# Designed miniproteins, single chains, continued (2): the designs that were tried, part 8

Each design is a single chain, and the fold is of that chain. pLDDT is the mean over its residues in the fold that is shown.

## One batch from the design tools (miniprotein)

Design m4244
Fold by ESMFold2-Fast:
Structure m4244 (fold): chain A 95 residues (1-95)
Amino acid sequence: SPLLPSDEEVLAQVEALAEEAKRAPPEKQPSILAAAELVLVEGEISGASPEVLARGEELLADTYAALAPRSKDPEADRALAARLRARAEALREEA
């Protein structure tokens, strides 16, 4: 459906935003990562599969962790990465 993202489209959008964040200046990284989180939230509302949502959450967690050393708040970003990994685990338990 052109108005509802497919599983493949949800994951591709998160992957694209994660790669954009890695190339972005530190001051722009938070807004790009927040956009990736919104893609996952919209994907869940639109009925994306738990496995695709889990993969997206893990990818986003890995990206937050990788960027944390150069972020404005490394400890907050690492805590967020841990929460995203916990969400991925919970999603897989539902699958």
Scores: mean pLDDT 84

Design m4245
Fold by ESMFold2-Fast:
Structure m4245 (fold): chain A 85 residues (1-85)
Amino acid sequence: MKEIEEKIRKLQAEAEEKRKNAATFPKEEQEKIIKEGKKALEDLIKRGLVSESAFDTFDSLDEIDQVKLSITAIAQKEALELLEK
């Protein structure tokens, strides 16, 4: 439990830092994050943790906000994978 909790805290801290620096990432990295974020959102929707309207919200955002939401979705998916053990 303690090791999982520490990994989750690290993931949350890294995600927060990445969100603050989202505009500073190279375009190639931003595109990669968005692609991975959309996959994470799809998984979270399938699990019933996020509304299906999340994709509509995502597509309405500018590129930097899409990167920020993607970082959040990726971190949440990774945290859930750690908790399933």
Scores: mean pLDDT 79

Design m4246
Fold by ESMFold2-Fast:
Structure m4246 (fold): chain A 94 residues (1-94)
Amino acid sequence: MAAAEEEERRRYIAEQFGILEAARRVLEERIEELSKYDTEEAKKEIELLEEMLREVDETLARARALGLAAEPEEVRRYAEELREEVRKALEEYL
């Protein structure tokens, strides 16, 4: 029983970590793209994206410290919210 539960938790966490890593990568790419523009709007968006990136890093650090199994739902929700926010920012900026 315990071994099977650990395997299921490991697979679920790996999936959530993949999503979170993808969100982190999208944030980094957006920051890099915006850094090419020397506008006040771009600078403000970079500040927002950097704050989101910091929260992603904090969530990853916290999850690792707790052995990931303790907060898989939080990791998933955060990854989904970040991806949606990045998508909205891209659409509004264009």
Scores: mean pLDDT 66

Design m4247
Fold by ESMFold2-Fast:
Structure m4247 (fold): chain A 74 residues (1-74)
Amino acid sequence: MSGVNAQLDAPVPKGAKATVTDADGTKHTGTVLHSGPDGRAAIVLDEELPEGQKVKVESVDAKGNKVTGEGVVV
């Protein structure tokens, strides 16, 4: 199962849903496993993506505000 190591603009709660947009513009879904106070996050994807692919990430914080960032598939 593919994961994403991401740098987000703000921390998001564990278990938050993430939308991951690949290089082709296709949107995938995932779940946040870990997010640090600096916005670094580990996300598990619901499907397999190629390792090393750069992706855009969108999620929501504890207040329901949109949080965005970038990551790499691992």
Scores: mean pLDDT 83

Design m4248
Fold by ESMFold2-Fast:
Structure m4248 (fold): chain A 94 residues (1-94)
Amino acid sequence: MPLSEEEKKEIKEKAEKLAETLVEETKKRIVEQLKEAGLPMPSEEKLEEQARVLAYTASVLIVIGLLINKELAEKGNEVAAKEAKRLEEEIKKI
């Protein structure tokens, strides 16, 4: 399914808004993962930059996943309908 330019813009705007809410949680997850892996801690500036990049990437994937699952749910896929509902509830918690 080809995405229109309008749909791409909407995905970007929604992902940017979601990413801003996820930066602090993403920082905590990066720190936890680095500690578990025994890797050195980055500087606060690098941690902020990396968290923003990862939060945006995750947000784009969440928004795309929601759109795909909503389309599949409209076609009668019950698993996709449940996943779309879960993703919408996850976004609303933020």
Scores: mean pLDDT 75

Design m4249
Fold by ESMFold2-Fast:
Structure m4249 (fold): chain A 77 residues (1-77)
Amino acid sequence: SKVEELLKELEELVARAKAAVEAGDLATAEALLAQMQRILGELAKLLGEEHPAVKEAVEMFQEALELFYAAKAEKAA
């Protein structure tokens, strides 16, 4: 289904974004976070914001965002 395809794409983007953050490639990480946000919007439109799969996807995105901002703050210090 389209939902399963979007969830798989999101999982792959999360893994790539975390790897980019760990490598210090913040430009790539930011671009990947933007792609994740787009997929979250599509999932929310298809399933609704209160759907468990959307809530789990939001949690994955928030974890990736927190890692990105922590790395960005460390680089600025």
Scores: mean pLDDT 85

Design m4250
Fold by ESMFold2-Fast:
Structure m4250 (fold): chain A 82 residues (1-82)
Amino acid sequence: SASLQAQLESLGKEIEKALAAGDYAAARDKLEQMLALAQQLRPDDYRLLAAIYQQLSELYKKLGDDAKAAQYAARAQELLAQ
């Protein structure tokens, strides 16, 4: 619980640093780790999960993976419709 929360905070800082550097691949990898931890720690926080999916969609689009970008965008919309 506390350890997982600290890992989420650490990943958030790493994502911000990667985005500031324009390293979208590193930001994507850290955000995927954040998604896995958020699903474990706060599985019913649909707003948090939707925000993570939306950011993953944007990162995959910047990386040229339009198919994954569309998939993550759809998952975010599904969560927000609940």
Scores: mean pLDDT 85

Design m4251
Fold by ESMFold2-Fast:
Structure m4251 (fold): chain A 60 residues (1-60)
Amino acid sequence: SKEDKIKRIVIKAVGHKLEGLPLEKQQKAVDSAIKAARDNIHDEETALKKAQEAVDEALK
């Protein structure tokens, strides 16, 4: 399903980047990645790239 595809992309985008971080930062990064993946779901490669960028931006 579309939602399962989004979940796979977000898991890949997050990887181990959130380990040891406060729950607030983890939630912000995950929420940003979900939105980026959903907005770009028509192209899985673009969705992954945008989700990765969203995680990195949330962690600044």
Scores: mean pLDDT 85

Design m4252
Fold by ESMFold2-Fast:
Structure m4252 (fold): chain A 63 residues (1-63)
Amino acid sequence: GAAEEAAEAAREYGEGVGERIKKLNPDAKVKVEVEVEGDTVTVTMTAGDKVVEGTFNGSDPLA
């Protein structure tokens, strides 16, 4: 469904950002976590002591 597609897109996006962070900080350990709740997808990325969180709606991923 749309939520599952949004979750996969968000995970791929998070993995891409994680690879960029790893290139800039080669000693950083990057972890990507994806949570789906209804039509909302939350991607949490942890790189060392830094945490970045992005939220995407299945109907509007840019909101």
Scores: mean pLDDT 68

Design m4253
Fold by ESMFold2-Fast:
Structure m4253 (fold): chain A 94 residues (1-94)
Amino acid sequence: IDEKVLEIIKLATEASRVITDPEALQLLTQAVQLFMKAADAYRKGDYEKAIELFEQALKLLDQAISLVTDPEARELIKKIKDIVESFLEEIKKR
């Protein structure tokens, strides 16, 4: 999980440099914060809370993608979404 958190932070930082829409930046920031809270819940064994927080983060990422017109920024947000989705799927299999 810690490696995925660092990767998401890196991708979000890169995306923030190319995103010009303030609402999209706010949604991306909130999604990253929710992912960090979900990771903390997961570490504590609260899988139900982790799942809820990851699903909320995914919804915010989808909203951010819809507001972003730059192809590079869209690709970076999609990569973040893929990481979150992969981890959520892994938790749900347990």
Scores: mean pLDDT 80

Design m4254
Fold by ESMFold2-Fast:
Structure m4254 (fold): chain A 98 residues (1-98)
Amino acid sequence: SLIDLAKELLKALDIPLEIAEKLVETILELLSKKTVTNEEVLKAAEEIDKEKAKELALFLRHVVLKTSELSEAEIDFLGEEKAKIVEETLEKILKELE
């Protein structure tokens, strides 16, 4: 389920699991839009968690673009362990959203 995948991502990023429903709502809202800017993605991420906004924005950009492969720069930013969980979670979320 999307909520379980959202919780898996939040746990990997050290964000409280109580926000999982809002993360799912944010994913669905961004996907309902015809166009989404990088500024809108960052703002949505900040509304979920201000401290982890960059990590969340990275994740949400991949959701909007429907991609699960992180760049080398994104892997370096997150660290290899977190990047692997984010990639696996993105792949599962993109399959769930079909």
Scores: mean pLDDT 86

Design m4255
Fold by ESMFold2-Fast:
Structure m4255 (fold): chain A 78 residues (1-78)
Amino acid sequence: SAAEAVALLEEAIRALEAGDLAAAGRHTRQAYELAGDNEVLLEAVRHLEKAIVAQAAGDDALAARHLAEARRLVEEAR
């Protein structure tokens, strides 16, 4: 459901902020599977994927930008 996808994206955001890239990736993938055709949730997933990649590369500024956009989209999807 969309509500379950939102909860998983919130867990992914918390994991990424804690530096747990593996947990962030797992929760983001689970959210993708539950998002269905919800364009807002799919866009949030895209931004979280980009934030995870940026964080893994050490680009903290780019990671922060994508994380902020993911947060905005998750709030919109509530």
Scores: mean pLDDT 89

Design m4256
Fold by ESMFold2-Fast:
Structure m4256 (fold): chain A 110 residues (1-110)
Amino acid sequence: NAMKELARKAYADAIEYLLKYEKGESPVYIYLAQLAFAVAETGDEKLWRYYEAAKKAFEEGDYEMARKIAETGLNYAVAKRDPSRADLAAEYEKKLDELIKEFEENMKKK
């Protein structure tokens, strides 16, 4: 089950990031941990894609972009849980696609 495998991997990553945050390695780890926990809870493939983008931005040293993607991804996950907030979830999805495009364009200029 693809959703179960994504959830399992996200859960393991979330615990690792939470431990790194508690050790004081980087404040961005709390945002990565929160987003990874949201993926683990939902098994949402789009949310996994957003999590991977935030992780890649962090690995490239773009800590501000990693935080923005992770925070917006978490807001998307929260809105997605409430069917009455479908329009709000769609707006966060649009914002996430714009942030990922900006990150990809910045990487091409390197």
Scores: mean pLDDT 82

Design m4257
Fold by ESMFold2-Fast:
Structure m4257 (fold): chain A 123 residues (1-123)
Amino acid sequence: SLKERYNAALDAYLEARKAYWETGDATAYIEARKAYLEAEIELFGRETVLEILVFLSEFVGPDGGLGGPKPDPVLTLEIIEALIEAGEVERAREIFEKLYKKYGDNPQLKELIERIKKLLEEA
């Protein structure tokens, strides 16, 4: 069922996030985030998930403000993509420039960063 797929993806996401926070290795975390996002969209609908990610852009920046979650460039790249899809292109560019300055040379994020860069060039 969609709920069973969502619960499995959520469990995998939380486990991969813990490993990422302990090791700094984002490989498993990137795959788990992708699967989780797909499962959220299947269960809650694309528009609802995009609205949540756009809302989170107020609180989850690449600089990780006080009271925000631990710095998470993978989630921040998902937020940037949601902003582009919502037509908030200038806000997406602002967040992306800050993220690129800090994480642009991270080889584990290269494919995600290049994808977002292409989306911004096409926007």
Scores: mean pLDDT 82

Design m4258
Fold by ESMFold2-Fast:
Structure m4258 (fold): chain A 99 residues (1-99)
Amino acid sequence: SIKEVFEKSLELLKEAMATMSEAQKEVLKPVVEKIEELAKNGASKEEAYEFFKELEEALKKIAADPSTSDEQIRALTATAVEMSRLFALHLEPERYVPL
C-alpha cells in the first residue's frame, strides 16, 4: 500500500540521516515531518509527487553546504532513488513487468 511505501521510505531516510550533523538534519526536518504525516494519513498521487519535489529541494540545499561529504550526498541520493522505485512500483505496477 502507499502507506507502507511511506513507512519504508521514512525508515530509509532516517538511516541516511544518522551520519548527518544537526544543521543538515534541520534542512530535512520539513521532509521528515511531511513523510510522517503521509505515512499516518495516507496520500494521493498528487501528494506523493509534491513530497518528492520537496525532497529534491531539501537534497539540493544539503548538497550546497560545503560541510556535506560526498559519502553523505551518495547515501541521500541512493535513498531518494530507492524511494522513487518503491513509489513507481505502487503507482504504476502495470508498467513494472518482472521477468
Scores: mean pLDDT 73

Design m4259
Fold by ESMFold2-Fast:
Structure m4259 (fold): chain A 62 residues (1-62)
Amino acid sequence: MTVTERVVEDPIAEAERLAAELRARGLPHRLETRVTPEQSSAGLLVREGRELHAILLRSPVA
């Protein structure tokens, strides 16, 4: 499994946009989102055959 971490201003919107692209390509994926008062985050798991790719997006911490 490959893990990619990124800090973005709106991790929820970015993750939903990426999930839509993956859906258009027919790639199996799972999206999980979490919002706290301090930080928003989203995790996107993508399956390519037997390999899993994890993309973790977080908002900047104030």
Scores: mean pLDDT 77

Design m4260
Fold by ESMFold2-Fast:
Order: C-alpha cells, then sequence, then structure tokens
Structure m4260 (fold): chain A 65 residues (1-65)
C-alpha cells in the first residue's frame, strides 16, 4: 500500500523506529517485501545500528515466507 509506504518513511524521518519496524512487518505480510526491506534499512541507518538491520531483515524474511 502506498499509504503504508508514506507512513513508514515519515516514521523513519521522525526517528520513530518502533513505528517504522511495525509498518515494515505489515508490508512484508502483504507480500511487499522489497518495500519492507527499504523501510527497515532506512530505519537502521538512522539508528546507526547494523545489528538492528540484520535482526529486522531476518524477521521480515520469516514473515514473508
Amino acid sequence: SEELLKRGREAVENGDLATAVRIAKELARAGELEQAVDISRRGAAVAKNPELERLVLAELRRIAA
């Protein structure tokens, strides 16, 4: 959903990582894994935490499977 993408990007811009992760998981459940990964990578970059990126990507892959 384009609406979910907009909300996810806004959450990343505001540093609201919890909301960004929630929206990424919703995108993954909807089959939009590419968009889910994009939001997660942007959020992890804001957090400056590559470990967080690794853990979230693993969770998104599990949801999408």
Scores: mean pLDDT 77

Design m4261
Fold by ESMFold2-Fast:
Structure m4261 (fold): chain A 105 residues (1-105)
Amino acid sequence: DVVKEIRKLVDELIEAVDEAYRAALPKMTPEQKAEFEALRDKLVQLYVKFLIAEYLNDIESLKYYVEQIIEVARKIADLVAPYNPELAAQIRELIKKLEEAVKKL
């Protein structure tokens, strides 16, 4: 079930972002911290909308929200990369898996 695969990958992506937030945030400039917080807030809003779309079996909305989650996560990986390249690489790997899973929808 592609939807269950996407759900697992999104959950793993949220966990990876939370780990990156704890590890990288204290090392960031005030401007980078503000950008990370804004992206994290956007990610949480998109995740809630994704869960609602999954619950309603609304595949079109689910695909749209996953694509938006991928875009936000990519920006987060770029912010994290100078401070923790390993966590940035983990986020980017999860993005690749999500892009592959979404193509199967």
Scores: mean pLDDT 90

Design m4262
Fold by ESMFold2-Fast:
Structure m4262 (fold): chain A 108 residues (1-108)
Amino acid sequence: SEVLEYAKKNNIKLIKIDANMSEERIKAQIEYALKLAKENPDVPVLIEIYNVKDEETKKKLEKLLEEAKKEAPNIYYHISEIDPLEDTEKFHEETLKAIEEVYEKVKK
């Protein structure tokens, strides 16, 4: 994937999570990202959660991601309402922008 290659080239670990997964599976993926962030604190970990269709789910996920960021400051996140299977190009553009924003925050 061009997006994964771009993240790798900029030394950013990209973890994509589908919001249509069960809450337990979403939490497990966030915990996995947290583990990766703690193992390599010099490497940014960008968590992208897609298919977030409602405001309550978005707020709940933001709370979980902010708690993860408190434990590992090198965690970054992006929440998207897009289904990558329905709009691959738009999702690709949003992911690239998220990677660029992380790169701008950590470049020095």
Scores: mean pLDDT 84

Design m4263
Fold by ESMFold2-Fast:
Structure m4263 (fold): chain A 74 residues (1-74)
Amino acid sequence: SAEEEALKELDKVAEAVRAKDAEATKEYAKKLVEIFKKNEIPPILRVSIQFRLLALSLEDEATREALLEAAKEL
């Protein structure tokens, strides 16, 4: 489902942030935004994912702006 795809991409974003991989973080965040643009995701899941992206933005300064922009695009 689209919800499962979104959660999978979010997990990839989290892994990339913790690995300090800025390029991978930006790529997976962009894919996550594309999933939301192409699919109707339940509001409660959207808000949950937005909060998780905001939390991840505090873990690495290099990717902070990209993660904040992704959260705003959802």
Scores: mean pLDDT 85

Design m4264
Fold by ESMFold2-Fast:
Structure m4264 (fold): chain A 75 residues (1-75)
Amino acid sequence: GAKERAEGKARNAAVRALGIALAEGLPLPTKITLTGKDGVVAEATVTEEKVEAVVTLGDAVGRAVLSIEEALAVK
C-alpha cells in the first residue's frame, strides 16, 4: 500500500544519501535532499552511526532509520 511504498522510498533514499556522502567525502553529520523525476522529495540525515530518511507521498509518510552497517548491506 501507500505506507509500504513510502517506507521503501525512504529506505532507498537513506542508502543513496549514504552513498553520496561517502563518494563525495562529506563531513558528518550532513543533510541530503533527493528529488525524483516524479517530484517525490526525500530528506536524509547522515551521521557517523546511522542514516535517517523521510519521504512524503500524499497522506503517507515513510521513515527509515538504518545503522551504517545496515545501509552498507543494502544494494
Scores: mean pLDDT 78

Design m4265
Fold by ESMFold2-Fast:
Structure m4265 (fold): chain A 83 residues (1-83)
Amino acid sequence: SEIEENIKKARAAKAEVEAFRAAVSSRMPLPPEVVARFDAILAKYDTAIALLEAGKDIAKANELFNQAVAEAEALRRELATAG
């Protein structure tokens, strides 16, 4: 149940980042460096989810999840300041 809850949380966080990317992209074309940052964040969520689903390296999954959350928060702050 704890693993299932963590997977659900990671999927919800990924969906929020995807929705944010779509919302920003609807206003203007994103610079390549910003696209790369979104792709890196989403890749970390995907890797974390895959590790949790496989029951592999839970410590690494948690680290990747925490990194993705921190990077997503940083990107949101930067894009809010730039708009």
Scores: mean pLDDT 85

Design m4266
Fold by ESMFold2-Fast:
Structure m4266 (fold): chain A 76 residues (1-76)
Amino acid sequence: VDPRLLELEVRLSLVQMSVSIAKRYNLPVPESTIELGEEVVRELRELAEKEPELRERLEELIREAEELIEEGRRLS
């Protein structure tokens, strides 16, 4: 397992948890959570350019992250 990919998946899980908690309690998603999600997308795109063999998995994670960001923005 690529340690950089694992770190990004952990960060994405934190974004997902933050969005889920906000939805559960009908609260706005913090701007810091949106910023974290955007950073994860940026780093995933950079990793996809450097590691072509991981591109398919990274593109899936990018789509998941972008969907979470859009959902979080709708809750703001």
Scores: mean pLDDT 82

Design m4267
Fold by ESMFold2-Fast:
Structure m4267 (fold): chain A 94 residues (1-94)
Amino acid sequence: MAREQKLKEDAKEAVEVIETSDSKDELELKGLELARRGDYVGAAELFKVAFYGMKVKEEAIKRIEEYVAASEEEREKLEKEALEEIEKLAKEKA
């Protein structure tokens, strides 16, 4: 399938979980699944909601929407930032 279609599908899935889930464990498991599939932005935002709580839910959704709307160069930059954020959150949580 086209990379663009997969990216939009992964983003939709991430946003839906953020909107519907109140479970920290569900958010973390979904974040891990997305990271394994290469969606680091969706994963980072799910981990942030799991770690900081529901108050960052709106910001997380906005970040994912920004990623989907971004150019390829901006997406690569956002993916790199997301990967760094995931590593930082993992260290703080441990």
Scores: mean pLDDT 79

Design m4268
Fold by ESMFold2-Fast:
Structure m4268 (fold): chain A 90 residues (1-90)
Amino acid sequence: TNSYFPKSFSLRPGTRVVVVYDEKSKTYVVVSLRDGEISANVSGDSVPDDKEVDEMVKKISEELGLSEEQTKKLREQVYASLQARREAME
């Protein structure tokens, strides 16, 4: 989907996007940090285990320079997204 972002100055300090792919579970996590807010979406055919989720969250947290609170929120969002995906795949 094509979109314009007319407020580049509003995104400049806080907007970053990181994509992490876990080949073992064939899952990818897309995380955006915008104006201090964390948004995460998980996509793939399989559900990664807790270790794989923790590894992905740690990698994203280090790349984006997340605080402990933001890292916790990211982890919760990833788990919630995985649960929603399982329910949608039924």
Scores: mean pLDDT 67

Design m4269
Fold by ESMFold2-Fast:
Structure m4269 (fold): chain A 70 residues (1-70)
Amino acid sequence: MEAIKKAVEEALKTFSPELQELLKKLSVEDQLVVIHISQTDMSNEKKLEVLLKYVSKETAEKILEELEKE
C-alpha cells in the first residue's frame, strides 16, 4: 500500500491545484482510476464512462473538465 500511496501522491502533483483538491476528497482507489484515465489515450466520452463507475456524475464531469486543462 505504501508504494501505491506514494505513486498516487507523485501523480497528483502533476495535475492542476483545482484537480488535486478534487482528487484528495476521493479514496486512493478512485484517485488511481483518475490517474489511469489521465495517462490512457482515450476519448473524453470513454473517460467519463469509466469515471461514472466509481464517482458521482457531478464529480466525474468536474474531473474531466480539469483534465482537459492539462
Scores: mean pLDDT 76

Design m4270
Fold by ESMFold2-Fast:
Structure m4270 (fold): chain A 62 residues (1-62)
Amino acid sequence: MEEFVKLAKEGLEELKRLYEEGKITKDQAIARAQHLLDMLKEMGAPEEVIKEFEKAIEELQK
């Protein structure tokens, strides 16, 4: 896996943890996850990775 994809996935897991611990708001978690997704799309990340991030954001929006 490319280094950036690895760091982005680690960032997503950190955002989920911070949200679950109540350290950030739902809106903050969604905004930061969306920013990571946008960066991944611009860099041409694999569709599988993009779908993983889209699903995580969708779950946060529920």
Scores: mean pLDDT 80

Design m4271
Fold by ESMFold2-Fast:
Structure m4271 (fold): chain A 70 residues (1-70)
Amino acid sequence: EELVEILVATSVDKVRRVTQPKSVANRYYAAVIEMLKKNRVVIDGKDVSSLSKKEAKELLNKFLEKLAAA
């Protein structure tokens, strides 16, 4: 729930509004994922710090897709 605004404001919303190049968007996503892991944030019942970098990125993308659908 706390992550809903973080994911929207820090990744999807900012990426769409401010970040046009994909290279910059990827850098932004990497920073967000690292921040979430350092704070041991839980997404969809899963601790992000327990996931690999690939799993964390996929989880974030899936969560954002669910948020956009809701």
Scores: mean pLDDT 59

Design m4272
Fold by ESMFold2-Fast:
Structure m4272 (fold): chain A 70 residues (1-70)
Amino acid sequence: SREERLEKISYVDVKLNEKLTPLRKEGKLTDWEVIEIALKLREMAEDPSVTKEQLDAELDKLIEEAVKRR
């Protein structure tokens, strides 16, 4: 539903800020990596079949992959 979509988008925005901000401040992620992760996760949040748990798992995976690059 529209309400479920809006809740997922809000959830994602909170999680992105919570997890990416410290890593960006520490220099572990570049501005570009933050943008790419945020765009990917927001795109996934628009899919009605994707759950909050799947969004959490994908965010963690994207962070792990980005941090492993140098």
Scores: mean pLDDT 82

Design m4273
Fold by ESMFold2-Fast:
Structure m4273 (fold): chain A 84 residues (1-84)
Amino acid sequence: SMEEAVREARRLIFEAYRALEKGDLDKAVENFKKAYEVLKPFATPEQQAELDKLYEELVKNKDDRDKAFEILEKFTGLIEGLVA
């Protein structure tokens, strides 16, 4: 269900934040990708395009910690939009 997908995505994004705090950039990207894949079937085409862009930006900027946190914050905003 969308509710279960949102709950799992929130858990995975929390793990991505924790990984970034510890400097584990590969694990942060891995958890973001899992959250993205879980939500993709429930997102509108516009939301899917934004999720695709955020994932590409995270992979490109994973070594920029501040930018990586900003991208995770934007993803959290998208999750909140799905339940509004």
Scores: mean pLDDT 81

Design m4274
Fold by ESMFold2-Fast:
Structure m4274 (fold): chain A 110 residues (1-110)
Amino acid sequence: DQRRQQSLDFMSQGVDNFDNGDFQSSINFFQQGIDSDPDSPWTPTMYTGISMSHIRQGDFQSSIDFANQSIQVDPNHSSSWSVLSRAYQRQGDFDRSQQFQQQSQQLMSQ
């Protein structure tokens, strides 16, 4: 439907801006994508994109918060656990980083 199409168009723009190093624009586009169609199966992917953008900006707490929102929507989204692991590693919390990396790998291994 129209909302799904708008959401996917925003997600595409989020990805393009991330790849071009414009992390703030990437966050804004992914957020618009989520807001356009929050029931989208791509919503965990968009939260993960926001989380990764915050890591690139050095905002590890915001990264953790958005990765957790992705996990809240889909606890089986392995990429969300991987990004959460990376955010904790960047904060120096290696125990949690390892725990969440193992969770991501378990989900990928089925």
Scores: mean pLDDT 90

Design m4275
Fold by ESMFold2-Fast:
Structure m4275 (fold): chain A 72 residues (1-72)
Amino acid sequence: MAEEAEKALRTLAEQGADGDTLINAASVIARHYFGVEAAKEVRKALEDAKAAGMTREQIVELAYEKFRELEA
């Protein structure tokens, strides 16, 4: 599940999707694999990270960490 979620988000990142698109995509991916509450948690974490000045690359890595946490 986490590997499939990471692969889906990685594909969008490699195609040049912007940070807002990646945050929205990560939330949708989390909803599909882990459910609605997980999607809300992922979106909040990534939105907070963006507000704190994290880069696009850091936001993507944080999304991968969140997917792994949700699988554990």
Scores: mean pLDDT 84

Design m4276
Fold by ESMFold2-Fast:
Structure m4276 (fold): chain A 62 residues (1-62)
Amino acid sequence: MVRIAVGAGKTEEEAQKAAEKLKEITGADLAVGLAGMNAEEGLQKGRELAERLGGVFTGVTV
């Protein structure tokens, strides 16, 4: 089982940075940045991604 930290932001750089920061804080296995979306969209997409990969969603930040 993989733990996934998802970050959302307006740009790819912002989203990835947020995901990596959350990964450091939570000890998640993967950091995934979702660009061009708000926190609500990021949360929904992050849950879908975690389910698809058989992992656990650890959170999202913007």
Scores: mean pLDDT 70

Design m4277
Fold by ESMFold2-Fast:
Structure m4277 (fold): chain A 79 residues (1-79)
Amino acid sequence: MALELLNKPFDLIQEALEKDLPIEEKVKLFNEGLKLYKEIMELINTHTPPLPEEVVKELEERLKKLQEEFEKKLKELES
């Protein structure tokens, strides 16, 4: 299933959140995950039938939640 391709970017984002890494490495992993997510979503949109709106909503909510958590952690570490 095309959605399984999204496992890789989400795994990278999760590693950035959970691993005991320097801030610079966490940012690098998170950015790599975001970049890969965008590239895969572009491929899904151009080469597969549209994802159901329910699935798209869940993916957007999951990504937003992860972005908010990561930004919060970075702000705490910067402070």
Scores: mean pLDDT 76

